# Ledger of designs, part 29: designed miniproteins, single chains, continued (3)

Each design is a single chain, and the fold is of that chain. pLDDT is the mean over its residues in the fold that is shown.

## One batch from the design tools (miniprotein)

Design m8983
Fold by ESMFold2-Fast:
Structure m8983 (fold): chain A 93 residues (1-93)
Amino acid sequence: SRKEKLLELGRLISEGAPQSEIQEKLEELGIASREEVTRAFRGDREAYARIMERLLREALELARELVERGELDAADVEEAERLLAASVARLAA
């Protein structure tokens, strides 16, 4: 399902998976176009920041649903949101 693919994408990113796997999942989920992903991996920091912001938004919405189901701690979601927001802000600067 989309939810399972989004969870897998989040895990791949957190574990430092190969760029090709991350690109494939981003395109599959419609979070970023192939063109945007290619630009980001070529060092376009703005493209990278935009993709990361969209990913963060999608992943956090899913994570909050998992918290409601008792599958994830709310504190972990809040900490991840804080850290990712700071990272996106740094990349956009």
Scores: mean pLDDT 72

Design m8984
Fold by ESMFold2-Fast:
Structure m8984 (fold): chain A 76 residues (1-76)
Amino acid sequence: MADRQLAEQQIQELNALAEELLSTTEDPRAQLLIGVALGVGQIMIGVALATNEDSEEIQQAGERGKQLIREAYEEA
């Protein structure tokens, strides 16, 4: 239950970060890479939740997803 709430929170944070960065760039390549990074981040969080990993693993998956989104943006 707490793990599902944490996973939902991390997915919401990934969506918010991606939306913020997408609103600040007009580079179609950066927009595509941010979208791909968002998808990968959501999959990582979903896998951590599905494998009954603890809250630390779910949080680390969320942080990794955020890092991928930021790195995608930096390539613009």
Scores: mean pLDDT 80

Design m8985
Fold by ESMFold2-Fast:
Structure m8985 (fold): chain A 59 residues (1-59)
Amino acid sequence: DEEFERAVREAEAALVRLAALDEERATQLSKDAASKTTEGVKEALRRIEEAVAEVEAEA
């Protein structure tokens, strides 16, 4: 499933970015990113991107 694979790739990239900024928060959200559904992975990506934006805004 190309859409699922793309969502997983995007979520993994976002987690790497978050881990560089806040490793603990990235570890917590990595559990959500391990979803087996496309919708679950997309929701995890949204949360990870929000966390990255929050950490960057506080920098």
Scores: mean pLDDT 77

Design m8986
Fold by ESMFold2-Fast:
Structure m8986 (fold): chain A 87 residues (1-87)
Amino acid sequence: ASAEEVLAIAEKIAAALAERFPDAEIEIRQRGNTVTISIRTARARADVALTANPDGSISVHVTVHSDDPAAAAELRAAIDAAVAEAL
């Protein structure tokens, strides 16, 4: 995958998350071949890092931060679903 393909995938994921969490703050940042989606809701925060690898694969790394396990689980499930749909 190219950096441009990964950015398009990230934009699709961000759009799905914005629809699910309309009041969330969502930012997309590109650095080289890695695109990071940062999402902040009232109860949880997450980063989704998508890396275009030289072999054509895409690496996905998801981190979720919350002191509320239910909010963390909901955000993680939404991210996992959005990532699966975008890939």
Scores: mean pLDDT 85

Design m8987
Fold by ESMFold2-Fast:
Structure m8987 (fold): chain A 98 residues (1-98)
Amino acid sequence: SMAALRAQLLALLDQGIALAMQMLRQAGSDKKKILQIIGETLRLIGLRIDLELGADLAEVIRDAIATLQGMLSLTTNPQIQAQIQALIAQLQALLAQL
């Protein structure tokens, strides 16, 4: 159902935000990287708000995938990279259902 797909997308966005916050805690003193992670985090929060306000699911999913791909370039932690890649795969599978 569309409601179930929306609930799943919200959960995936919340997982993405949690990973971005974890990356921020691990960024050390690299100001440029910190600002880039903050930017990607704000983009994910914006997408979550858009989804709550009734935005098109396919558009939110495409923007979430692009944001997560950007986040991959900002971490050297292989566990976080694997978790981001898993979220991208889940979002791609969700997009294919639309």
Scores: mean pLDDT 91

Design m8988
Fold by ESMFold2-Fast:
Formats: C-alpha cells, structure tokens, sequence
Structure m8988 (fold): chain A 89 residues (1-89)
C-alpha cells in the first residue's frame, strides 16, 4: 500500500509540473488533461489510504499533496510578479 501510494503521488506531482509547464506554453487543453490525470491518481491514492488505515501511506499522500500545493502556489506568485512588473497604461 505505502509503495503504491508513493508511486501514485509521485506521478501526480510530475503531471502537475507538466501541467504548469503546459500553461506557461499556452497549451491550456494539454494542461487540463494533465491536471485531470493527476487528480484521478490522487483520488486513487486517497482511496488506498482510507481503505488500508496505514499511517505511513497517509503521510506519503500528505507530503505529495503539499508538494503539489507548493508547485501551484509558486506558479501563482510567478504570474503575479510578472503582472506587477508590467508598465501601467
């Protein structure tokens, strides 16, 4: 269970990074597909954690979710920084 949850969360983190890169490239359709796939993997991981009651598996899922939140937060901050540096009309 722990190893399965780890594989699912690691793949979800990678898909989230790819989704952010797709957004930066302007490929919104690809980003949407990547984020949807990441969400499905996270839902599967959460299901395994809930069914097993394994504390280590829960910890791995929480760490993966924290990494995803950090990736998304950094993307938001980067976009805000660019907007702040653009000359006002």
Amino acid sequence: VVEEVRRLTERAVELTREGVRAIEAGDVERAARLFAEAQKLLEEAAKLVEESGDEEAERVLREGLARIREILAARREALEAVLDRLPAE
Scores: mean pLDDT 76

Design m8989
Fold by ESMFold2-Fast:
Structure m8989 (fold): chain A 60 residues (1-60)
Amino acid sequence: DDLERAAEQARAMAEAGEGAGAAASGWHTGKLNGNREGALQAMRAGLAGDAEAAREHALR
C-alpha cells in the first residue's frame, strides 16, 4: 500500500526532525480510530517540516 509506505517514511523523517512525536502519534491514533485522512495529513505536514501543522492535524 503506497499510503503505508508514505506514512512509514514520514514517521521515520518525523523521528529525525522536529514534530516527530506529534506526527508519529497522529499516525497511530488516526489509524486506530479509523481517521486515516487525519493521520495522513499529520504525516504530510511532518514530511514538509511543518511541526505545528503536524501537531494540529494529529490532535484533530
Scores: mean pLDDT 57

Design m8990
Fold by ESMFold2-Fast:
Structure m8990 (fold): chain A 61 residues (1-61)
Amino acid sequence: MSPETEAAAARVERLMAELDLSTEQAFARLRAATGLDPTELSVEELVRLLLEVLEAERAAR
């Protein structure tokens, strides 16, 4: 995995912890925000989109 994707994945994990979201709940947020199936995405795309969605969720609180 690229260093950028690893850094983004670490940020996603921190955001999930801060927002008290499980992986299932984070994936539900991704589906609601983008209409995409998380299981059909590449690791790089999944991590990027999760970071965007969870940052938006954090900003909305």
Scores: mean pLDDT 79

Design m8991
Fold by ESMFold2-Fast:
Structure m8991 (fold): chain A 105 residues (1-105)
Amino acid sequence: KKELENFLKMLEVGLEAIKAGTVTEEQIERGEKYYKEAELEGEGTVEHGDGKVTYKEKIKFKKSGEEIEFEATVEVKEGDVENVRKAAEELLKGRIEVIKKKLKE
């Protein structure tokens, strides 16, 4: 469970950065620390077409052997920074909810 908790904290730091519209050195350091402590092994696929990106992510935690899967589709228009930011925020919220659900099991 500690691996999942550290992964959740990493995602929460990312959400802080997206909402603030900027990333600080301190946020990067906190994110990297939580990422290391989560001890992740990841597989992902990316598909693109029709102005959208679909990605699928499977993450395995090395110590527990626990796995999480995440799939999301986001619409991205070239040159629209606000839409990219909104897409990133929604993807991150989705990942956070999956982790929270796993922590309650």
Scores: mean pLDDT 66

Design m8992
Fold by ESMFold2-Fast:
Structure m8992 (fold): chain A 85 residues (1-85)
Amino acid sequence: SNYIANLERKGDQVFGELRNKNTGEVVGGISGTVDGNKLTGYVTMNPGQPGLPDGTEITVNLDGKTGTATTTQLSDTVSKIEGEL
């Protein structure tokens, strides 16, 4: 995947920056929830960044685990994410 997110946890809530792996640029933010190994949430893209099309893969890091999330585009700036850790 071309994107990585290093997530922080507070209870069942997770949040963090979305980064382009090729450039190292922060391109957006993630907010969501975790239930066991399942991640659900949203990506909001920073101003001037293109939206993430359906099926975009994000590498997610949380609590020393690495997993993958996949996007569903909702708008030019917001995508739903679903993934596993």
Scores: mean pLDDT 86

Design m8993
Fold by ESMFold2-Fast:
Structure m8993 (fold): chain A 82 residues (1-82)
Amino acid sequence: AMERFEEEFERLKPDVIKHAKEITGDEEVAEKIVKNAFEKGKKVLEEAVAAGASDDEALSLAREVMLKTAEEEAKKAAAAKA
């Protein structure tokens, strides 16, 4: 499950960083947010698998949490600058 999540992250990474950069206006902040979102997704994946979720269920949950976290943190960073 983890290797597949890492593979999917590499596939999604350019678009997630681009979106976060558009929200924050700061490339370095966007990259940090995306990295933190990925780490949070990895934790959720590990916990889901440990709880008995299938690989597909764990991957779907981790992806949703990662994308939601990236968007929420990007919006918070933008709001903090206002």
Scores: mean pLDDT 81

Design m8994
Fold by ESMFold2-Fast:
Structure m8994 (fold): chain A 74 residues (1-74)
Amino acid sequence: KKEEELIEKLKKAIELQQKLFKENEEFVKELIEKLLSSPNPEAQKRAEFLRKLLEGADIEELVKEWLELMKKAK
């Protein structure tokens, strides 16, 4: 039951972040461009995630991805 509550919170957090990014599309695009121009591979991975979020990637898929990352990061 507590796991379902965490999933609900994560889903709402991702939805809120996606809406905020779409409302600030110009800022997010600039951020993505800066991250992509960085030679840091971690920055490039973050840029890819932000781009997926901005382009309307499936929220359910994103939630599943976050849960898998949480389980592996111990």
Scores: mean pLDDT 70

Design m8995
Fold by ESMFold2-Fast:
Structure m8995 (fold): chain A 81 residues (1-81)
Amino acid sequence: MPSEEELKEEAERMRENALRAMEEYVKQGDLSAARTLAALAEAELRRLIEEARKRGMEDVAEHLERLLADFRAHFAALMAS
């Protein structure tokens, strides 16, 4: 079972990788692929948040909720470019 630190690190790495891939798709003009990737990354982040809550890791769940909000804001900025 991942520790609190491992869950945070996993979510942060996933966010970073997803943003990089979405940025590449946006550069190529493939907005459909960028949106699909964003939806998949968001679903996975929500999955990790739910898992943290089930384990009583409320502080971790809050941290992941902030990462999700940051991810959404960054993606919105990329799409507005």
Scores: mean pLDDT 82

Design m8996
Fold by ESMFold2-Fast:
Structure m8996 (fold): chain A 92 residues (1-92)
Amino acid sequence: MEEKEKKAFEKVKEKFPEEVEKLMKELKIKSDEELIKFLKEFIKAIEEAKKKYPTDSLAYLEYLQEKFPEVPAHLLAPLDIIASYFKKLLEE
């Protein structure tokens, strides 16, 4: 795992500690490295969804659910928030 990814993820855990713990538990993710890999894949889906559905928030969320059918629907919005923040930190 790259040093930049580690530092960005530490900031994500500082800002969203309870949400990160809940995501790891519910998605059965066992390590920070595995969650970082998952978030990177989710960021790619977010970029595709924003390009395809820039103003339709329902179609945007439905697209993310189709890409990640294993993710419970109630986790999609918090996961989008966390992944978007992680993406912002990686772009800095």
Scores: mean pLDDT 81

Design m8997
Fold by ESMFold2-Fast:
Structure m8997 (fold): chain A 85 residues (1-85)
Amino acid sequence: SKAEIIQQLKADHPELYDELVTRLQEVFFEGVQKGLSIEEIEELLRKEVEEFLAEHPDLSPEEKEQLRITADVIIEEIRKILEES
């Protein structure tokens, strides 16, 4: 399940997980403060994920996939928050 993948990432790479979460939270807060649309914020979040992965070329394909799945879950939760606001 996606939850098991996220739990495994947090166990194996806690620093990478924390960095990803922090970077996505910062992009989200800045986007909201600037009055960006839901679509613009989602685009910026997805771009941040791609830049984060590019900054970690040493990661295996499996680790990159775990990070992508984790990021996707976080972005979906952010989208729900924005749609309810």
Scores: mean pLDDT 85

Design m8998
Fold by ESMFold2-Fast:
Structure m8998 (fold): chain A 100 residues (1-100)
Amino acid sequence: MLPEELLNLDEEEREELIEKQREELRKKLEEMLAARKDLTEEQKKALREIFEESAEAIIELEKEYREALKKGEPEEEILERLEKIAKEKEKELEERLKKL
């Protein structure tokens, strides 16, 4: 009974987890930007925007993983699918970073 409730998180609980992950990624970004002495404030703002999109992509992948797991899909197949999506998002991020 209780384990099923934990697996089937409510929308509110899911949103809280999403916000927590997003905040953690923002902290990592600020640490990275602090190491880059050569960047202007405008370039740092652009990097924050790019990493915000990356954070959203990661959160979407986590949500899709959980929903697929709830549907009884094998973890290996879920991971293969999510890796393809992650690779597409990483490629987009690299192209945007290349312009900075």
Scores: mean pLDDT 71

Design m8999
Fold by ESMFold2-Fast:
Structure m8999 (fold): chain A 101 residues (1-101)
Amino acid sequence: SVQRARDYIQRGDAQGALDYIQQAVKDGDYEGAVRMSDDLIRRFPQYRAQALLIRGIALRRLGRYEQSIRDARRSIRLGSGDIRISARSVRSGAIQMIRSQ
C-alpha cells in the first residue's frame, strides 16, 4: 500500500521503500507505485534516479508514455551504471509504444 511505503520513508529507510515500490510494480499496482515513487523522490534526493526509473516503468505500464519518457530522461541524467542503462531501455520502450499507436 502507499501508506506502507510512507512508513518506510518516515523511518528513513529509503532502500526499504524502494524495494517495496519495486514489488508493487511486479504485483501490477502501477498507480500505487507512481504515488509511492513521488513520495520517495521528494524525501530522498540520493535515491531520486532509482525512484524516477521505477516511476517511469510504472507510467509505461499505465500507457502514460510521455511522462515515462520524461522520468527516464531525468533518471539517465541523475543516475549512473545500471540505473542509466535501465532508464535508457524504459525511454526507448515508451518511444516505441508512441510510434506504434
Scores: mean pLDDT 86

Design m9000
Fold by ESMFold2-Fast:
Structure m9000 (fold): chain A 74 residues (1-74)
Amino acid sequence: MSKEELIKEIEKILKEQLELLKKLFPDMSDELIQQVEAYNKQLIAKAKTWSTEDLEKLLEVLKKELEELKKLLA
């Protein structure tokens, strides 16, 4: 997978995580949602400077976290 493809997959997972968090915590404030979005934007900016190997490791961690969040909705 190219570095650009890894970044796109990471961005996709971060968006899916935020949507699941909104479902788990429907009373979450707009302010908190904006903080999560800002954090994710900063993480993507940093990730663009990382090696492909480090991006692959980050993607693995995020995939695992996404699966755990999905279990909480079951």
Scores: mean pLDDT 82

Design m9001
Fold by ESMFold2-Fast:
Structure m9001 (fold): chain A 78 residues (1-78)
Amino acid sequence: EKTLKAIFVEAAEKAKVPLVLVQEALAKVVKGSDLEKSASDYTVEQLVKLGGEVAEQLAKLNVPVPNIRTFVTELRKA
């Protein structure tokens, strides 16, 4: 059973986004306590919305657009 944090970290790894930047983006969007919750506690719509908000923060951290696109695509597969 994967936590919300595990889903985001796995998507970042596949998208080749540095973990440090993903953690910084997540800290802006998601409470630390919510990151430890099971991904199954979230609807697909909620996960897509959170993924979009994290993608916006990654863009502000100068992550290349192709890497952000891959990250969002991997999140949609969860």
Scores: mean pLDDT 77

Design m9002
Fold by ESMFold2-Fast:
Structure m9002 (fold): chain A 60 residues (1-60)
Amino acid sequence: MKDFEIHVEMSLLIEKARQSSGNKAAKEVAQKFYEELGETDMAKKVKKMIDQGVADSAAA
């Protein structure tokens, strides 16, 4: 499998989610995609970004 092809597909899915449902939805799509690929470290990184958004919203 070509890594470049995977990145292009992921980027398109993220952009679609962002346009349709906003930045949080785009990050959730990215997290799911990394989990599907078995890239657990990247998925956790994206999840942390989502959690930070929620924490900032609650704390700010």
Scores: mean pLDDT 66

Design m9003
Fold by ESMFold2-Fast:
Structure m9003 (fold): chain A 70 residues (1-70)
Amino acid sequence: SAAETVAAHQAKIDEINAEIDKLVDEYLEKAKTLSPEERAKYRKEFIEKVKKLIDERLAHLTALDAAQAA
């Protein structure tokens, strides 16, 4: 059903938001323990991971809008 599709995409959005929050918390704690060179590399890797999750969230938001319009 449309309601089940909406609920599924909302659940995925919630999961991605929780994963982003976890990655931010892990980044902030680990960054405190790293050298400036290691921090720069880790920040680059962190940004790439977050960008991928944002893109995945955007896909689910787009699908959610389409399902609600149907």
Scores: mean pLDDT 85

Design m9004
Fold by ESMFold2-Fast:
Structure m9004 (fold): chain A 118 residues (1-118)
Amino acid sequence: MALSELLASFSVSAAVIPGELSGFEGVGPDEAAVIVSVAGQARPDATPEQLEEAARQLAEIAEKALKEAAPEAKIVYKRAFADPARRRALGIAGAIVPAEKAEEVAEKAKELAEKAVA
């Protein structure tokens, strides 16, 4: 099912978290976590089950964006959240990258995710 059939609007954000603050095991001071979040607002006719599926697709978009922006990076986080009460879906993925490349990876991953939901 196409994501645009389930969600009416999208927002994409990317954040860089210094390795020591990431909370992930084995991350060094020369590394950083890049977290990509893709959120969407449910269409009126979307069921709770369809929102869960949409959230999974958003998480896949976030993961693919990180893999394309940093092909050799470790994906260390992937989560899908559906909130039927607020009619929202959220997909999040995180990767560990070298600290000096983290901002560039975050910008590229955000652009790729925005393009994927357009």
Scores: mean pLDDT 81

Design m9005
Fold by ESMFold2-Fast:
Structure m9005 (fold): chain A 62 residues (1-62)
Amino acid sequence: SAEAAEVQAKLKALNDKYDAIQKKKGLSDDQVAAMAAADPETQALAQRAQQLLLQQGLAALQ
């Protein structure tokens, strides 16, 4: 779906952003994961992904 494609594109952009930060600052995986988890954009994207998964589950049951 268009919504899933948009979520994937935004997730890729966030992954690219945090990969660049990790390389520049020499952060551990745990440190970069904590930074990403605290990012409002990451939180909004995770919430949207959960909504899409729920919709797929409900559609499969109907």
Scores: mean pLDDT 76

Design m9006
Fold by ESMFold2-Fast:
Order: C-alpha cells, then sequence, then structure tokens
Structure m9006 (fold): chain A 74 residues (1-74)
C-alpha cells in the first residue's frame, strides 16, 4: 500500500525529506481531487473520485520513488 511506498521513499531520501515529498504529493492529490469534485454531477461520481484519490496518491508516490531510484544511479 501507500505506507510501503512512503517507507521506501524514507529509506532513499531520509525521514525529513520524505515527509516533505509526501506533503507535496498530498497537496497535489488534494488539488486534483478538488477539481474532479467540482465537475462531479452525482453521488456515484463523488464516491468514485474518493476511491480514485487514494489511487492517484499512490501513483504519485510510485512516480517519485522511481525518480529517487534513478537519481541514486547517478
Amino acid sequence: GSDELRREIERLAGEEEARRIVDEIRAETLKTTSEKVKKAKSLDEMADISQQSAQDFRERLEERLRELREERRR
């Protein structure tokens, strides 16, 4: 889950930087979710957006982890 991704980011970047990265991704995910909610026209859409928000957060963490791994190769 996302906790495993957070731990891996912490392992590569350190605890302080990992917290900053997670906070940044959380803010980006919240912005995206807010835009989707504004366009939602049904309760079913809002429920789907809520589930997608968790998935978007996880995907952003996976992307940042990939970047950190690439940086360590250099």
Scores: mean pLDDT 79

Design m9007
Fold by ESMFold2-Fast:
Structure m9007 (fold): chain A 75 residues (1-75)
Amino acid sequence: SELEEELARIEAALEQFQRDQQREIEAMREEAKRSSDVEEGMREVKRLEEQYQAELAAMERALADFRATVARERA
């Protein structure tokens, strides 16, 4: 169904987002370790992680709501 196809697309996009963000955060951590102020660099990484976690939480909430809709349509 169109709803199942949409759900699959959203799930794939979320997985890709998680992979991309994880790679970016890891790269920034490695950069922070090479900086003259490792502690400051790591604080910046944590700030970015918090920002990404908030965005991810919003996406996961939207996905959960959509899954509930698909489940209702199936009932």
Scores: mean pLDDT 82

Design m9008
Fold by ESMFold2-Fast:
Structure m9008 (fold): chain A 67 residues (1-67)
Amino acid sequence: MDEKAAEELKKTMEEDGSPEKIEEVAKKHSEISSEVSEAINAGITVLTETGDKKKAAEEFEKLYEES
């Protein structure tokens, strides 16, 4: 479950890059773990601070894989 959620979230960050869209995707996956939630927040923070969709997705993936 977390793997599928993480893949969809990463794609949303890279393609849409909207914090609102990312949060909608996260909300659809009720089984998201705390580690994935933290990775999502980190990705949104990078996106909000830098505006770089690619960097936001990379930060999310890094934290998700290190959890």
Scores: mean pLDDT 74

Design m9009
Fold by ESMFold2-Fast:
Structure m9009 (fold): chain A 74 residues (1-74)
Amino acid sequence: SGQHFLTALATEAYDIARAHLPGTARMSEADVAGLRRLLPTLPKTPEVRELLREALTVTDDPEAIALIEEWLAA
């Protein structure tokens, strides 16, 4: 589940978020809704950008992919 990744990312626990990247392979509807709410609050730092780029290589959810790509392009 992507929940552990999103919770770690939201609390700026970036090492923990990195450990939970494999959990983004299967995003639930709740995970995608959480991602949509979280993305506007995230800092545009190199570390956050790198974590989200890595999530793009793992996640198979089309909505999650679109949300992350839009955030990275902004």
Scores: mean pLDDT 85

Design m9010
Fold by ESMFold2-Fast:
Structure m9010 (fold): chain A 106 residues (1-106)
Amino acid sequence: KKLYIIRSLEKGKELVDSLPKNTTIGILAPGGSPLLPELIRYAKEKGKNVILPDSSKPLRENIREVLEKSDVVLYVSDGSLSEIPFELLIIREAKELGYEIVKLED
């Protein structure tokens, strides 16, 4: 399984378009990310199954549930310094579950 680190909506959309129809995509982003709602809408419009974090659950359980249920995971962040601890947490949890981490360059 692959986890893609995406820095722009454009790269997120390109990746969604490259995946087979009916792929189960997990989408993770820092809280309040403006890119998240648009990427979710686009993935659904392209016939993907979208798995989202359940905000009622503790952060780590939430992340793990998305990772376990998905065929591929997209982590969407502009790379802001304040978001790096969350990105590193996501990478660590993904690696523990056997995910390959792929950073998509702009």
Scores: mean pLDDT 79

Design m9011
Fold by ESMFold2-Fast:
Structure m9011 (fold): chain A 78 residues (1-78)
Amino acid sequence: VRDVWQAMLDAAKQAYEDNKDKPLNDRQSAALRAAADAARKSGYTKASDLLYQAADAVKQGDIDKASQLEQQAAEELA
């Protein structure tokens, strides 16, 4: 469990840095997609799907939906 959270955080930080020249919403979306990829590689398929949906919501500017989806993903990881 600790290893998957660490992998997700490291992937999100790397994606944010790799996209530092892009608009904030694009950087946040990239970080969420990187976290989703890390979750999927660790076997947390539902959490990964929710994080991909959150990334799409951020790109659409729907911050409330993104927050709800991130919360649901965190619950799936618990």
Scores: mean pLDDT 79

Design m9012
Fold by ESMFold2-Fast:
Structure m9012 (fold): chain A 96 residues (1-96)
Amino acid sequence: SEREALIERLAELNRRMAHTDDLEEVLELAREMLRLLGELAGLSPELLEELEREYLELIRRAYAGEPETAEDRERARRLEEVLSETLREIREALAA
């Protein structure tokens, strides 16, 4: 199924992420993973674009060694909330 193909691709990208230290490659993998997660979760294009912008900014700031701000913490909280919902749905689909 299309859903199973998306989950398999997410697993592949996650493995690639575990084996790279290159910022540009991390950003590209993170962007692709978030887009696939957004498709699985049925997120609107507007929400997906906002989350992508916020997630990539968090990664860039972390790699630059910049101090974590209150805005960075709020961005991380929003991303975790969206990802937790999507991961729960994936887990339920795999259990069925």
Scores: mean pLDDT 75

Design m9013
Fold by ESMFold2-Fast:
Structure m9013 (fold): chain A 75 residues (1-75)
Amino acid sequence: MLSDEEIEELEKKISEILKGKHPKDIDFLTHEPLKGETIRIGDYEFHKKSIEKATGKDVNDREAVVKGLYELLSS
């Protein structure tokens, strides 16, 4: 199980990966947030439903969603 510090380091890595990608390559995660449910991971805001669909993880499980997003972006 990841510590809070390990989760923060993964969020930093996610932010670095996203910064290096073309906006169109991450549009499925970062398309303009409609008024409602969003989650911040590192420097980015995502729709909760988009993150749940992409990672298959509950957005309330911070460790699972951060790990899932990192795995998705690193594959």
Scores: mean pLDDT 72

Design m9014
Fold by ESMFold2-Fast:
Structure m9014 (fold): chain A 63 residues (1-63)
Amino acid sequence: PKVTLKIEGDTATVTGEVFGQRVVLTYEGAEGVAKAQADAAKGAADFEAGYKKLLEELRKLLA
């Protein structure tokens, strides 16, 4: 999947595309920014494994 991280002040926005679906996650505060960076890096570094895990986590979040 394609993952984009944008940081503005203490707010981080992670945009991901999976199977043509767009997912946007907003994180607030210093802890949120750190989590967004970790989540974005994981998604970008582990393309196949991150893809599978992102689908499972998205399925969990949307359930």
Scores: mean pLDDT 69

Design m9015
Fold by ESMFold2-Fast:
Structure m9015 (fold): chain A 90 residues (1-90)
Amino acid sequence: PLEKGREAALELVKKKGNEEEQEYAEKADEILKKGKDKKNLLKALKYLELANAAHAKSLPSMTPEEAEAIEKELEELLKKIDEKLKELEE
């Protein structure tokens, strides 16, 4: 479910992510909590993409395992949002 992916990704970013990454992830979480309509999903997607871009700045300071874990959770959440958007377009 989207909810479980959201919790996993955002918790991991809060523990391991940089400050910018955490800020964007928190904004995405707030938007997803407000609703899962197309408008809110598109806004959340934008902030998660920004969080993923901010994560790239931390790569030289992370272990490969930590980097992979954050990337996996963020990509999985982005995928779930994309799937939800496709459902809403039908």
Scores: mean pLDDT 71

Design m9016
Fold by ESMFold2-Fast:
Structure m9016 (fold): chain A 99 residues (1-99)
Amino acid sequence: DKLQKLVQELGKEAYEEMMLAGYKEVVKAIKDEELKKEAEEAVKNRDMDKLDDVVKKAGLSEEEIEEKLEEGILKFLKEKGEEELAEEFKKQLEKEKKE
């Protein structure tokens, strides 16, 4: 739902850039140097399928992946001047953490 709204508001191209920004933060959390390098190349090549595969192999928890992805998304929205979308996304994250 939160990602669907971002696709609708930003459009496909900007949404893909946003997801890449999110994954850049996830890649920074990878401790295995070979997998980190492979993930960095996948980001550079915009290969989302390869990136997802490498991140899964890196042994990061689902929670850690989600936190880093959300951090990168917020950074992207702020850089683009999408302050309203960033505030809405942040409020959604706070609501989910309330559980």
Scores: mean pLDDT 76

Design m9017
Fold by ESMFold2-Fast:
Structure m9017 (fold): chain A 100 residues (1-100)
Amino acid sequence: SSAALEALAREVRTYVGLMVAETRPHLSPEAAARVDALLAEFERLLAGGTSPAAWRAARALAAEIAAVMRPHLSPAEQAGLDAVLARVDALLEEGIRLAE
């Protein structure tokens, strides 16, 4: 349902926002700017996202955000990022399923 997709989109946005906020102190200004641009596109896709294609694109963007952040993190911080990313990925996979 659209209500279920909207609720899931809010939850995903919350987790991705927390992931970025916790990681931000470790990023270079260039990496932070790139993450902000990718996050804006991620938000845009989910705000208009009623199609499986939009949710798949959001999933790819979440992975790209993590990939930009990863080189700036210690191994312990990377483990934390991977745990949050696993939760985000599961929520986005459910969004793809619900949009089909």
Scores: mean pLDDT 85

